# Ledger of designs, part 63: designed miniproteins, single chains

Each design is a single chain, and the fold is of that chain. pLDDT is the mean over its residues in the fold that is shown.

## One batch from the design tools (miniprotein)

Design m2193
Fold by ESMFold2-Fast:
Structure m2193 (fold): chain A 89 residues (1-89)
Amino acid sequence: PVAESPLELHGKFATITVTVEVPLDASEYFKVTAEAYDEAGNLLARTEKLVYIPREDLAAAGRVLASGTVTVQTPEPTKLRGVGTVEPL
C-alpha cells in the first residue's frame, strides 16, 4: 500500500500577459514587471523579467512591444487586473 496525501486544490490558476511599449533609448536591456491585482486593488502576484532587445531591432521596428506574464491562484480568474511596467537598465 502506498500512502499518498491528497492534494487540496483551492481556487483556479490564471496567467495574465501584460504588453508594454519599450522606450527607444540607448539601453538594450529592459526590466519588464508584471503585477496581478484583485477587484479590490490588492496585489496578488508580481514577476520581473529581464529583456534584451538589440538596438538594430529597435531601430528597424520603430515601435517595440515586450510581454511579461504572471500566474496567480484565485477563485475568480476573470476578475483579475494585470498591470505592466518597463524600465531601461
Scores: mean pLDDT 69

Design m2194
Fold by ESMFold2-Fast:
Structure m2194 (fold): chain A 117 residues (1-117)
Amino acid sequence: MSAQQVLDELRRTRGAELVEQGDELLRKAIEYAREGNFSLAASYSTASSLLYSLAGENDKAFAGLKEVSEVMVEKGNYESYVTLAQIYRREGNEELAQKYLDLARAAGADWAVSLYE
């Protein structure tokens, strides 16, 4: 069985369950981000994005990651500027992607920027 066939079967049998679990994890990620608990916000956000991607809901995965990352930068997690830069680059907005990389450098996250350039 190919990897694509395994994914198609997973989506057919568990897609709705994966989305529901992804929604719950995203809700918790946003709550932790708002509270300034960046470690838990990142962990729940990553788990949510993985579940959405497995369900084939890539738009939900990107939207959720973007929302959590925006809350995290607002609360002072400047490493999340690199995540926002990656999202905007994938959306084709290279100007915003570069702006967020520059913000990450200015905030002292040079090490994180160097991993993605």
Scores: mean pLDDT 81

Design m2195
Fold by ESMFold2-Fast:
Structure m2195 (fold): chain A 69 residues (1-69)
Amino acid sequence: ASLTEAQIEELARLSGVSTEQARRIVRAVQAADGVLTPEQVRELARELGISERTARRAVGIARALLAQA
């Protein structure tokens, strides 16, 4: 399942990340079948230039949205 543009925008807004960062987070969550390890979350945060806490929050929201899509 893929998220709509509106869902990606909502993820960005709720997490405090850009829409492009939100797209990359959604793709990472999809690639990991919804389950990212702490190390994968840390790597994602480093790649996007965001805090680990922000990445963890965004991953959680993305997982919830994908489960509803």
Scores: mean pLDDT 82

Design m2196
Fold by ESMFold2-Fast:
Structure m2196 (fold): chain A 76 residues (1-76)
Amino acid sequence: SDVVNQQQAQDDLQKQQDLLKKASTDPDATAKIKALDAEFQKAAAELPKDPDGSLARMDALIDEREKVLTDAAKKN
């Protein structure tokens, strides 16, 4: 049954929205997220030339972004 998977996805979305809302009140977290988003765009632009290296960098940036949001939520 996909019902459990749909509920999990909704819970995850709500948690991410709550983290983003808390992070938006922290200018340090906001600046870090902007820097990570810029690096992610650079990695994505390199995909045609270096797919493996770019994907690995993008995965690392996603993990770092999640840590920044989680830390901001703990502060606020």
Scores: mean pLDDT 75

Design m2197
Fold by ESMFold2-Fast:
Structure m2197 (fold): chain A 74 residues (1-74)
Amino acid sequence: MKVVLVVGGLGPKGRQAIREAKEKGYTVIAADAFVTPEQAEEARRDYGVDHVVLAGFVNFLKNKEGVDEVIEVA
C-alpha cells in the first residue's frame, strides 16, 4: 500500500490532495505548521486522513521507508 505525506494538508488545496490520494487507495499522512486536537479529529472524520502530524516531523517522516511520496501544497 502506498503511503503519501501531504504538507499543508489542513488547507483547501491539501484537502483536495488528500481526497485524490484516498480515492487511489493510498494511506495519507497530513502535516501542517499548527494542528489542534479538533483539527486533527475533523481531518480524520471528514476526509479520512490516516494520521496528522506537525510540520516539524516532516523531515523525519521523509526519511522513513514507509513514506512513498511527498506532496507539498502552498
Scores: mean pLDDT 72

Design m2198
Fold by ESMFold2-Fast:
Structure m2198 (fold): chain A 74 residues (1-74)
Amino acid sequence: SMAAELERKREEARRTALEVATRVMGEEQAKKIAEGSLMGLADTALAAARAKGDEESERRAEEAIRQIKEVESA
């Protein structure tokens, strides 16, 4: 069903955002931010990746944001 596909996409985006956040700001800070909104986690990860010049993490965070927007638009 569409609902199951959207939930899977949301879960994948959450995992990607958390992995990127952990890489760019450390596990403790990433987990703390993850207690909030999924979009907030992804946006914070993107900002931190950009500040560090981590192009790989920036691309992964942008992909997570794209997936979150797709889920929210459905």
Scores: mean pLDDT 83

Design m2199
Fold by ESMFold2-Fast:
Structure m2199 (fold): chain A 69 residues (1-69)
Amino acid sequence: MDDEELIKRAERGIEALEKALEEGNRTVILAALHELRDLVAELEKKGIGKELVERARELIARAEEWLSR
């Protein structure tokens, strides 16, 4: 995946997880969380999208806390 596409997908992944958390659907939250984790790992491996990685990590932590209920 090229860097521009990866950044765009990460932005969409953040929006998808935010929406899933708002809806409170455990299955959808799990799916969105797994996808966003993979995208964050790719961004970190390439050393790109630092601000997106920070935002995504904050949201991932919030989702993990919700799932621990």
Scores: mean pLDDT 83

Design m2200
Fold by ESMFold2-Fast:
Order: structure tokens, then sequence, then C-alpha cells
Structure m2200 (fold): chain A 80 residues (1-80)
């Protein structure tokens, strides 16, 4: 479905933002890290609107990405 295609695209964007956040944190670029975290929060809200349309496999992948994002957010908070 178009909703499944959109969910897959948004999850790919989330993976890219997670990678960028990791790189910003590794550089100590806290300003960029904060901006990336805000963008990730917005993207997660969009994905959450499609949660009931996700396959069980996509839900498991999303849960892993959310946990990874939360760990990076905690790392950023500790650096502030």
Amino acid sequence: SMEQKKAKELMRELQELIAQLREALARGDLESALALLQRMDELLREISKLIDKLTPEQKEELLKLVREAQQLGAQLAAAL
C-alpha cells in the first residue's frame, strides 16, 4: 500500500538521522546533535501515525530504531 511505502521511507530517513546524530556526538557538535534530535522527534511522530499499518517485522525494526534514538538522546543529555 502507499501507507506501507511511506512508512518504509520514513524509517529509512530515521536510520539516516540516527547515523548523522552519532557522527555529530562523536565530533562533540552538540548544536548539530540537538537539531538532529528535534528532527528525529518530528519524524517519529509522523511514523507513529502509521503504527497500525506496519507489519510485525516493521514494528520490530521501528522498536530497535526507537531504542537506539533514546540511547543517543541520553548520551546527548549527559554531554550537556
Scores: mean pLDDT 86

Design m2201
Fold by ESMFold2-Fast:
Structure m2201 (fold): chain A 96 residues (1-96)
Amino acid sequence: MDAAVVAAAERFAEWLKAEGLDELAEALLKTARLLAERGDSEVAREVIFRAGELVALGQHEEALELLKKINEALEEGKYEEADKILREHGIEKKVK
């Protein structure tokens, strides 16, 4: 597991919780951990970055929906579905 990407996700999640975005923080941590545990640390970084962009644009619901859809696909072992979700949100890197 890439400790650096998980640590970055944990710092971002702590900030989100301080802003009252607890559900978004938990979804972000879950996505980062699931991807890092699979060795997909580059995909995890891209997801964190995209979620950060959506948050900066005030699109908190869109960020949460993205993370929840990725989490569900990864937990169900639907990696092709996870790749489609990533592509729909401008992330070109594929899950291994």
Scores: mean pLDDT 81

Design m2202
Fold by ESMFold2-Fast:
Structure m2202 (fold): chain A 57 residues (1-57)
Amino acid sequence: MLTDEEIDAIAEHVSIISGLPVEEVRRLLREGDWAAIEAKAGPQVTAVVRRRIERLR
């Protein structure tokens, strides 16, 4: 499970790359809905997010 601080950092980065609102990205990350993230941001952005989370672990 991601911490609030980890979600905030990732959501800001994804928002810049994808153009989605930070609030929406934060919500999707908090819910862990990877299918929705991929559908909205695309597979390339989703792969970047997954690698960032992997590095936080």
Scores: mean pLDDT 76

Design m2203
Fold by ESMFold2-Fast:
Structure m2203 (fold): chain A 65 residues (1-65)
Amino acid sequence: MDAATLRAEADRAVAEFKQKEAEGDLLGASRAAGTAIRAYRALGDEDKAQEVEDRLLALVEEHQA
């Protein structure tokens, strides 16, 4: 798979995650985060994948605590 395509997909998924988080759509945010994490890992960008995962975990904790 083309690295440029994966990067574009990851960037789009991060934008969608932020939008869904702002809308209070936890299910949509979780789906977008999963797409971004998968794309960043396919790119070998573990740092960005971890940042998205940490943000999602913080959102889930805020909703359940």
Scores: mean pLDDT 82

Design m2204
Fold by ESMFold2-Fast:
Structure m2204 (fold): chain A 70 residues (1-70)
Amino acid sequence: GEAEYEALVEEIKRVAESLGLHPSREAVERALRLAAESPEAAVRLYREKKETGEGERFLESVARLAELLS
């Protein structure tokens, strides 16, 4: 739901800050739209990445893409 998408956006911003990056919320949302068709699809994709041990790599990739879109 919306709460899970909000948590995903905040987690990506947190990972970005740990990498020395400072993307806006709008840039994070644009990056997620390139990765998935909808907010619900983005949340499902992140869950799948977490289940395969790729969750952190997914968050870092989206964070780096968001910085490029900022």
Scores: mean pLDDT 86

Design m2205
Fold by ESMFold2-Fast:
Structure m2205 (fold): chain A 72 residues (1-72)
Amino acid sequence: PEDLAREAGRAGKEAEEYFKEGNVAKATGFILRAMGELWEAYLKGGSPEDLARWAREAGGEIAAKMARGLRP
């Protein structure tokens, strides 16, 4: 779960940079990647709080917010 959450964090960070460039298509692709990685980590037993923390530590603020959305 931690490695997937950290990869989601990196993908979310790349999405943020593409949004700043106005490249919405690439930014959206990285968001979808981050979401898939977070869902896989969650299904493997990662808590939303831990996933958000690990994603944030990897620089992925957007991915950390997405992970919080996994909370029931």
Scores: mean pLDDT 79

Design m2206
Fold by ESMFold2-Fast:
Structure m2206 (fold): chain A 66 residues (1-66)
Amino acid sequence: SLEEIAETIVWIARKLIDIGLEVAEYYGFPEDDIARTRRGQAEFDATPEEELVERAKKIIEELLKK
């Protein structure tokens, strides 16, 4: 269902942010870029799961419009 796809996308996004930050820190990416990404992660994590799922559903629906 669209709900399950949206929930899966939110879950994947959380994991990808964690992986990306670990890789960036390992390769010595600029500290300001890492800090900016961590602020975005904090805002994402502060958002209720239900709101993230609903937003993801709307984005998916828009991307499927031809």
Scores: mean pLDDT 83

Design m2207
Fold by ESMFold2-Fast:
Structure m2207 (fold): chain A 75 residues (1-75)
Amino acid sequence: SMSELKKIYDELLEMYQKMPDMSAEEAREVAREAKRLLDEAKSISTPEDTELLTKIGFFYISISAEAFVKERAER
């Protein structure tokens, strides 16, 4: 439902906002959880949810990319 998608959106937004303060290890765990949330969003979305689902996808990509950059910086 739109309500469940909004909850996923809010959770991913919170994750994204906290990313700068995370260690690479914490960021990797958050990126794994963000992937699970994205997969859940895809499974419950309808065509009417395309805009919100796109924003959810954007947060996942951003979280995943930042986690990757943090890991590379620690090597």
Scores: mean pLDDT 86

Design m2208
Fold by ESMFold2-Fast:
Structure m2208 (fold): chain A 80 residues (1-80)
Amino acid sequence: NPEEQIQEQMDRLLEYYKKTGRELTPLQLEFFRQVLREMLVDKRSFMDAVAVALTGKPIEELTPEEISEAIRRFEEELNS
């Protein structure tokens, strides 16, 4: 059941954000749902799904600098 798997992964992400005491915006929630759909529907790993959502490229095609920028953008999504 993809919806149950999406919710389980969202719960894990919310555990990390709970320590900051912050609420996720609708855009941040949509970003995480997109990542999870790419994982569950297209069978991507978490890092590959994040890379595709942020850059349009799978992680194998990214340079170390592009990976660092993608991580920075991901952290901004968590903290914005």
Scores: mean pLDDT 68

Design m2209
Fold by ESMFold2-Fast:
Formats: sequence, C-alpha cells, structure tokens
Structure m2209 (fold): chain A 99 residues (1-99)
Amino acid sequence: MLEEIVKEFFSDSKAPKENVEKAGAKLVEYAKRQGLNEEQLKELLEELAELAKSKLGITSKEIDSEVKDYIIERLLTESPLTLEIELGIELLKRAVERT
C-alpha cells in the first residue's frame, strides 16, 4: 500500500497536482481505515519518506529529518487531516526537488 502511494505521487510529471491529491486521498483513507494514532501516523510518514528516498536516491539525511519533523508538527497542530496530509506530501516533493 505505501509503495502504491509513493508510486502514484511520482508516476507522472504532467499532472503533479492530481498525483499529489490522489496520493493524499489514499494516505488519508489508509490512516482512517487503520485508526492510526499520533505515533502510528509518525511511523507512516517515516516509511513514506524512506520509500521516497529509495525511489529517488535522496542522500541528505538533514533535509529528510527536517521535512519529517515539519510534516509531523503540521499534522498534530492543524485540522482537517486531509489538508495536512496533502501539505505533507507537498513538503516531501519540495525536499526531493532541493536535493
């Protein structure tokens, strides 16, 4: 499932907004279906970041850590969750583009 979300996120450069929305929707559905708490959501984001790193050859641990912390902070402080997951995916995309 997480590999499918990562694949959707990076599948087509012609429709990046649609890819982000589609990946975000799948991630939100997964989180709701599993009834994830704060710790589990943090672990899920760490898994997504590791998968993105594996697929794109990201080597900067510093950027990866800062992106994870920012996504987690946003998910914990703002609502609704759908918007926060979308923001998180956008931050991962921007971190990748900066490497």
Scores: mean pLDDT 51

Design m2210
Fold by ESMFold2-Fast:
Structure m2210 (fold): chain A 97 residues (1-97)
Amino acid sequence: SPLDEAVDAAMRTLDIPEEYRPLVRKRAEELLQADEVESPFGLSVEELKKNPFLVAMEAAWRLLLEYDPERAREWAKRAGIPLDQIPEVEPKPLPKL
C-alpha cells in the first residue's frame, strides 16, 4: 500500500531498525485518523495527510523522539533541522507490540 511504502522510505531515511516497523505503521495510521496533532516540524495534520511519506516521516520521527531523543538530535543536526524544534523529553522504553 502507499502507506507501507512510505513507512519503508521513512525508516530507511532515519535508519530505524526493522523491529520498529509495526509501531511506525501504527503511529502513521493514528496520524491519518487524528483531527489535531502538534508536529515538531510545524506542519498541520491537514498538510501531513496530503502526503503519505510526510505522515510516515512524522510518525517515525516522533517515535525516535520518544525512544531515543539524543539520536533524534544527532540526525537533526546532520540534516540541518533546527534543534530548538526538538522537545527536551525523557526517553521511553520500547513498548511491547
Scores: mean pLDDT 69

Design m2211
Fold by ESMFold2-Fast:
Structure m2211 (fold): chain A 72 residues (1-72)
Amino acid sequence: SVEEIFEKLKKRIDELANDPNATGHDIGEVVQEALDELRELVSPEEFRRLAREINRYVAQALKDAGRYRHDF
């Protein structure tokens, strides 16, 4: 379900943000995988809303971990 995808993604973002060996590319890859899956399950309007929420979550997780994205 959409909620399961989002919860799994949040957990992976938190893990990668706190992994000293993980890069912004690694975070971008898991986000893109989740966005591709979500695009198949929801309307374009809902997809845009979820993508915005995911982007906000990534930014907050990186800020909390003292790390930054390279490509976003």
Scores: mean pLDDT 79

Design m2212
Fold by ESMFold2-Fast:
Structure m2212 (fold): chain A 63 residues (1-63)
Amino acid sequence: MREEKLRQAVRNAVDTMLNVLGWSVEEVITQLERAKEYALARGDEVSAQIYEEEIERLKKEAE
């Protein structure tokens, strides 16, 4: 489904930001928060929820 494709794309982007670009987890979370705000501003609640879930996952994995 489209949500699965977006989840995979977000995970791939996060992996690139952390491992290729050398961003911190905090910087990646900030970028995802901005993406969530942008999605909400355009009325895309599904994308906003996917970004929020990834933010929560990163926070949990970072302990």
Scores: mean pLDDT 80

Design m2213
Fold by ESMFold2-Fast:
Structure m2213 (fold): chain A 80 residues (1-80)
Amino acid sequence: SKAEETEKLIKEIEKIFEELLELVKPNLSDEDLEEMRKYHEKEIEKIRKLRKEDPEKALELAKERKEVVLGALEKAKAAQ
């Protein structure tokens, strides 16, 4: 189902985000890292809420969020 696809994407997004945090951690303050985590959590919660209200839009947002965090990870890797 689209809801199961969204859940799988959320798990992938969280894995990518953890890798991103490890790469940027040496170059950011604790405050900046906390802001990144809070923003990420808010975006994931929006997707989870929408999953109940509109599963098709939730899946689309999850795909968009994955592309955003992958792009950020690629930029972070290139900066090393």
Scores: mean pLDDT 86

Design m2214
Fold by ESMFold2-Fast:
Structure m2214 (fold): chain A 80 residues (1-80)
Amino acid sequence: SVLEKIEEKLKKVYEEILKENPEMSEEIKEKMEYAKKKILDTVKELIEKGVPDEEILKEFENELELAKESILKAIEAEKK
């Protein structure tokens, strides 16, 4: 399903960020969890409304990139 594909991609991206940044603060980890929940809630709403899988995937990729940029900026700010 499209939800399973999205959950798998989200898990892989988050695992990479955690592996690359093992000293990440609990505040950033909390931010990651909130971003993940928001993305998954949005995806579930789109599925419920019958939006085509290809459109859901495009919206997911955009949201994921925005979340990733925000998280990485927060990590960099903590290193200073």
Scores: mean pLDDT 82

Design m2215
Fold by ESMFold2-Fast:
Structure m2215 (fold): chain A 65 residues (1-65)
Amino acid sequence: MSEKEKIIEEVAEIIRELHKYFNIPEEETEETIKSAKEILEKYSVEEAKEFLKLVKELAEEIKKE
């Protein structure tokens, strides 16, 4: 996989984990992942890395609650 594809998949895994944690329906999870992938595909590798960092930080804050 390209570096960018790897980042996109890591973001998707975080979304799936968070949605499972909150018992969010699978169809809503898939739509969220689809939207995130569409946005990230338009980003540069550097922008995608920054997005992944922000998503990881947000996930840590959400799980704390």
Scores: mean pLDDT 78

Design m2216
Fold by ESMFold2-Fast:
Structure m2216 (fold): chain A 73 residues (1-73)
Amino acid sequence: SMAAALAAQLEAHLRGLLEKLERLSEVDPELARERLRRAIAELEAVIADPSLPEEVRAVAREARRRLEELLAS
Protein backbone atom coordinates (compact mmCIF):
# COMPACT_ATOMS: atom_id res chain seq x y z
CA SER A 1 0.00 0.00 0.00
CA MET A 2 1.02 3.65 -0.40
CA ALA A 3 0.88 4.16 3.39
CA ALA A 4 3.25 1.22 3.98
CA ALA A 5 5.60 2.50 1.24
CA LEU A 6 5.66 6.01 2.75
CA ALA A 7 6.27 4.58 6.23
CA ALA A 8 9.16 2.45 4.92
CA GLN A 9 10.74 5.46 3.16
CA LEU A 10 10.41 7.61 6.29
CA GLU A 11 11.87 4.81 8.45
CA ALA A 12 14.90 4.45 6.13
CA HIS A 13 15.41 8.24 6.08
CA LEU A 14 15.19 8.51 9.89
CA ARG A 15 17.56 5.55 10.37
CA GLY A 16 20.15 7.40 8.25
CA LEU A 17 19.51 10.64 10.13
CA LEU A 18 19.98 8.92 13.51
CA GLU A 19 23.31 7.40 12.37
CA LYS A 20 24.54 10.81 11.15
CA LEU A 21 23.48 12.55 14.39
CA GLU A 22 25.15 9.84 16.52
CA ARG A 23 28.41 10.44 14.61
CA LEU A 24 27.98 14.24 14.78
CA SER A 25 27.48 14.08 18.58
CA GLU A 26 31.04 12.67 18.89
CA VAL A 27 32.68 15.53 16.92
CA ASP A 28 30.35 18.53 17.43
CA PRO A 29 27.95 18.00 20.36
CA GLU A 30 26.49 21.55 20.18
CA LEU A 31 25.55 21.22 16.51
CA ALA A 32 24.25 17.68 17.17
CA ARG A 33 21.93 18.97 19.94
CA GLU A 34 20.61 21.73 17.63
CA ARG A 35 19.94 19.22 14.82
CA LEU A 36 18.34 16.74 17.27
CA ARG A 37 15.94 19.38 18.65
CA ARG A 38 14.92 20.39 15.11
CA ALA A 39 14.38 16.75 14.08
CA ILE A 40 12.29 16.08 17.21
CA ALA A 41 10.13 19.17 16.50
CA GLU A 42 9.55 18.02 12.90
CA LEU A 43 8.57 14.53 14.11
CA GLU A 44 6.15 16.02 16.67
CA ALA A 45 4.40 17.81 13.76
CA VAL A 46 4.12 14.48 11.87
CA ILE A 47 2.76 12.68 14.97
CA ALA A 48 0.17 15.45 15.55
CA ASP A 49 -1.11 15.37 11.93
CA PRO A 50 -4.30 13.23 11.81
CA SER A 51 -4.34 13.37 7.97
CA LEU A 52 -1.20 11.19 7.81
CA PRO A 53 -1.49 7.36 7.83
CA GLU A 54 -1.09 5.67 11.22
CA GLU A 55 1.87 3.66 9.83
CA VAL A 56 3.73 6.93 9.15
CA ARG A 57 2.88 8.40 12.58
CA ALA A 58 3.98 5.15 14.29
CA VAL A 59 7.40 5.36 12.58
CA ALA A 60 7.66 9.02 13.65
CA ARG A 61 6.85 8.15 17.32
CA GLU A 62 9.57 5.47 17.44
CA ALA A 63 12.12 7.77 15.77
CA ARG A 64 11.29 10.62 18.20
CA ARG A 65 11.88 8.24 21.14
CA ARG A 66 15.32 7.26 19.76
CA LEU A 67 16.29 10.89 19.02
CA GLU A 68 15.20 11.95 22.54
CA GLU A 69 17.39 9.16 24.00
CA LEU A 70 20.37 10.47 21.98
CA LEU A 71 19.64 14.06 23.09
CA ALA A 72 19.57 12.89 26.76
CA SER A 73 22.99 11.21 26.48
Scores: mean pLDDT 88

Design m2217
Fold by ESMFold2-Fast:
Structure m2217 (fold): chain A 71 residues (1-71)
Amino acid sequence: SAAAEAARAEALARVDALLAQALASTDPAEIAALAGEIVDLHNEYVDRFGEDPAFEAHVAAALDAIAARLA
C-alpha cells in the first residue's frame, strides 16, 4: 500500500540516520543505545505493517556495522 511504502521509506531513512550517528560516536554506551533504537524501530514497523524482508535485511546490515564498531 502507499502508506506502507511511505512508512518504509521513512523507516529506512531513520535507520540510516541512527547508523550514521553510531558510526560517528566514540561512546560505547551511546552506540549501544542507538543500536537499541534501530531494534525498537524495526519492531514498531513489524507490529504495524508485518514482516518486510528487504527492510529486515537493511536493519541487519546496520546492526552488523554497529557491532563491528564496538569490536
Scores: mean pLDDT 86

Design m2218
Fold by ESMFold2-Fast:
Structure m2218 (fold): chain A 71 residues (1-71)
Amino acid sequence: MKPSEEIREKVIEELSKTVSRKRAELIVDAAVAGASDEDVAALAEMLGLSPETVRRLIREAERLIKELEEE
């Protein structure tokens, strides 16, 4: 499911407090697409983060998107 641009932007801004905006954008897009374990590993290599960190950030993005959509 694709979140509204407004929700996507808010989640990117929250994640940008801990990672760069460009990294936050890729993490949010991965959360929306439903990243596999292989996708998480590839994204971690691209971003210079651990797979565990990427997985955690994807879960945080998914939680924030759901919370904002269910308001």
Scores: mean pLDDT 79

Design m2219
Fold by ESMFold2-Fast:
Structure m2219 (fold): chain A 68 residues (1-68)
Amino acid sequence: MKELIQEFLTEIRGVGKATAQKIINDLDLQSLEDLYDVTKEKLESVEGIGPVLAQKIFDAIKQPGKYL
C-alpha cells in the first residue's frame, strides 16, 4: 500500500509528503517489502534527495524495529 510507505518515509526527519511521494513513484515502490530492497544509490537518484537524506532513509530501513 503506497499510503503505508508514505507514512513510514514521512517519519524520517527531513522527508515531507512530496518527497515521500517522489521516492515511491521514481523507485516504483508498491509495498514496504520493496522499500527494504532499496539501495542508498537509488535513493540519491530521486530528485530532492541528497546524500545526507539518502543515508538517513537507508538507516531507517535497516532499523526496522521502530516500525515492526
Scores: mean pLDDT 74

Design m2220
Fold by ESMFold2-Fast:
Structure m2220 (fold): chain A 96 residues (1-96)
Amino acid sequence: MDAEIERRVEELLAEAVRRGRAALERAQQLGLDNTKVSEEERQAIEEGLADLAGVLALRGEEPLPFLPPETRRRLTDEGLRRLGEEIERIRREVEA
């Protein structure tokens, strides 16, 4: 049902923003150090930033304008892909 899909999608987007905000804060902290980070930390940051970029793009907002254009496109594409797949899964589960 539409109302159920809307609530689950809102929860998904809210969680994506929460993770993305944490990743952005971590990326800013690491940028200030200007040092190498672990691969695990870098991957977690990229995943969070992709989630944030995807939500911003869905809202028609400029995703992460402080990042290089190629990085921004990659993160936005990945975020939109992941969010699209999760939204479609929610729709199928609710309408099943």
Scores: mean pLDDT 75

Design m2221
Fold by ESMFold2-Fast:
Structure m2221 (fold): chain A 76 residues (1-76)
Amino acid sequence: SPRDLTIAMFVYLAARTELWLLQRHPDSFTPDQIAELIAQARDDAEYAYDIISPVDPELAERLRKEVEALIEAVRA
């Protein structure tokens, strides 16, 4: 439904915000905290993928790849 898709998009945006905070303030986090935040962002992105993919699989895959690219940028 449009409501479920809207909620999934907010969950996806939360994952992006977590990764954005890591990129902006890496020195504010320990290595263990960085690992936990990356895991949380992945879980949030997978949740969004599961809701979006039955309706729009191309969008869901694009958003998943975007999160993985952001994770690689944080780890570089």
Scores: mean pLDDT 83

Design m2222
Fold by ESMFold2-Fast:
Structure m2222 (fold): chain A 93 residues (1-93)
Amino acid sequence: KPSQEEIDAEVYRTFAIIYAHLGIEAAKKGDYETAIEAFRKASEVARKAADLGLPGAETAAQHFEEAVKYAEKGDIEKAIEHANRALDALGAG
């Protein structure tokens, strides 16, 4: 039976995956403000999952932070690349 910390980590993992996909979809549609906000939220919840010991969550948070930086620079291809690397780190790629 999973612990409360394991359940909470899985919830944060799920939200990070949802925000990552929202960010990628927004970026593909040219909605860069929504993409940046979604990647920021993905980074925040991935950090919370990492604090709870979720494997790969620290790596995912770093990649979401890079996705934000590239999206802010207008390098949308690199932003999506980093978001996908974050999803891979969460086991969702």
Scores: mean pLDDT 88

Design m2223
Fold by ESMFold2-Fast:
Structure m2223 (fold): chain A 76 residues (1-76)
Amino acid sequence: SDVVEHMKKLVDMIVSYAESQGLPQESIEKIRKIGEEAVERLEKLDPNDWKGIDAVVTEFLARVQKVLADAQAAQA
């Protein structure tokens, strides 16, 4: 699936960014797990279920943003 491949690339980019910013390994592992769960959900969706795809992507981004925000707050 094109959507699944794009999600995998997005996860890799976010992980690389988090590592470059010196985020704790614990935070990086949380991002990887969130990405794996998003990929699994997308693989089960019908390719024409745009609302389902949008919901998975929106939840993924919100969960990743929370991990990044929590990590930054812990360093402040």
Scores: mean pLDDT 85

Design m2224
Fold by ESMFold2-Fast:
Structure m2224 (fold): chain A 83 residues (1-83)
Amino acid sequence: SVKERIKKAIEKLKEFLKDVKLLPEPDPLKVKAAQAFLGNAEKAELSPEYLELAKEIAEKIPHLSDEEFEEASRIVQEETESE
């Protein structure tokens, strides 16, 4: 289900983001990607706990390096676009 896929993406992103170094300046293109991710999480009718995690993840995404942003995008694609 969409809800299960988004929950897995949130859990993997939370673990990934523990080890990343955040840059001080947000990237506008990454902000747009973060907003899309948060919108999908909001539509999935997640528990308040998972929605709060999705918001925290969305706030961190714009501050990722290009390499770390590509990895975060890969995690989302693997969980949300796989069967």
Scores: mean pLDDT 81

Design m2225
Fold by ESMFold2-Fast:
Structure m2225 (fold): chain A 97 residues (1-97)
Amino acid sequence: ELERLREEYRERVRALLERLLAARTALASKTLPAAEVAELAAAARARIEPLVEEEEALLEERIADMDEEEQRRLLEELLAQLDAAEARLDAAVAAAA
């Protein structure tokens, strides 16, 4: 179960970063030339996997001294925070449309 929660967290962090990139690219396209938007999007996309790897490393360090129940509670809390972040991003995208 814990490994599944950790894998879910990793994939959802990646998905949120991809969605944030898409939203920021759409917003930038209203004010910047297409070529500049494409360059910024490419640079930001190159950062996604390093950021996911950094989050994984920080999570491993954070849980190293935790028991199974503490690890589960932390992961459930982090997943709930991702749900809230996704809802805020959806609201921001709707407001920008």
Scores: mean pLDDT 81

Design m2226
Fold by ESMFold2-Fast:
Structure m2226 (fold): chain A 74 residues (1-74)
Amino acid sequence: SPSPVEAFERFKAALEAETDPAFKRLLLGLAIQELRDLGAPEEVIAALEAAHAAEDYATFLALGREAARRLQAE
């Protein structure tokens, strides 16, 4: 399996390449599920879900990067 940081960088590249808003929303949802499966804290998942609902991609990417970095340090 890819490392959490490698998985995040692939997600970011896919999100930045995607032009369809529906597929962007799907990618955000898949990223949340992956972070949940990797054991990200529920408070972090809640913050990611709030950013996803708001379509706040900048906040989502910042939170996702930090979560991936912390998971990789374990």
Scores: mean pLDDT 85

Design m2227
Fold by ESMFold2-Fast:
Structure m2227 (fold): chain A 65 residues (1-65)
Amino acid sequence: MEVRERVEEAAKELSEKTGEKIEVRVEDGVIYVTDYSESVSKYVAIALQLMALAFELGKSLKIYR
């Protein structure tokens, strides 16, 4: 599966499960994430799942709020 497709699917699933808006972009081997979570707990949970995915895919991760 393409890295971009897998990241977009994961972000969609996390958005559906948490009710939070999550935007992702994959560019030059870096996964860019914008997480609109107001809750620190939700933000951390989403960040940890996306970090695990980025590690599995061998990509760098950059998260914005």
Scores: mean pLDDT 76

Design m2228
Fold by ESMFold2-Fast:
Structure m2228 (fold): chain A 62 residues (1-62)
Amino acid sequence: MEEEKRRREELGRQAADIGNQTSPEWTHRMAAASREEFESTAKELLADYQARKAAEEARRAA
């Protein structure tokens, strides 16, 4: 439970940083979204960011 709360807090911080850089509308949409929708969208956003970061690193290493 405490791990979930801490994880949600970190997820929210990271997603907000990435989301705001991607689209200012993202934070407005998330403010109106349900808790479940926010968590799901934040996880997807982070996963996409991680995948793109890995692709960038692979490109630079090549």
Scores: mean pLDDT 67

Design m2229
Fold by ESMFold2-Fast:
Structure m2229 (fold): chain A 57 residues (1-57)
Amino acid sequence: SRAARALAGLAGISEAAARRILSLPDEEGQRKLAELAGLSVEGAGAALRAARSLGDS
């Protein structure tokens, strides 16, 4: 998906990992992304919002 590709680029993770994270509930996905990408929880939340916005365009 476009959102998974955008998240992979933004967070420096694989598209498969991004797709998995996007399938999780928002809070769980944010936490998993922070752990995987070495981001703060706030940074992971911002990346998820940006990727979803890009995926919707």
Scores: mean pLDDT 81

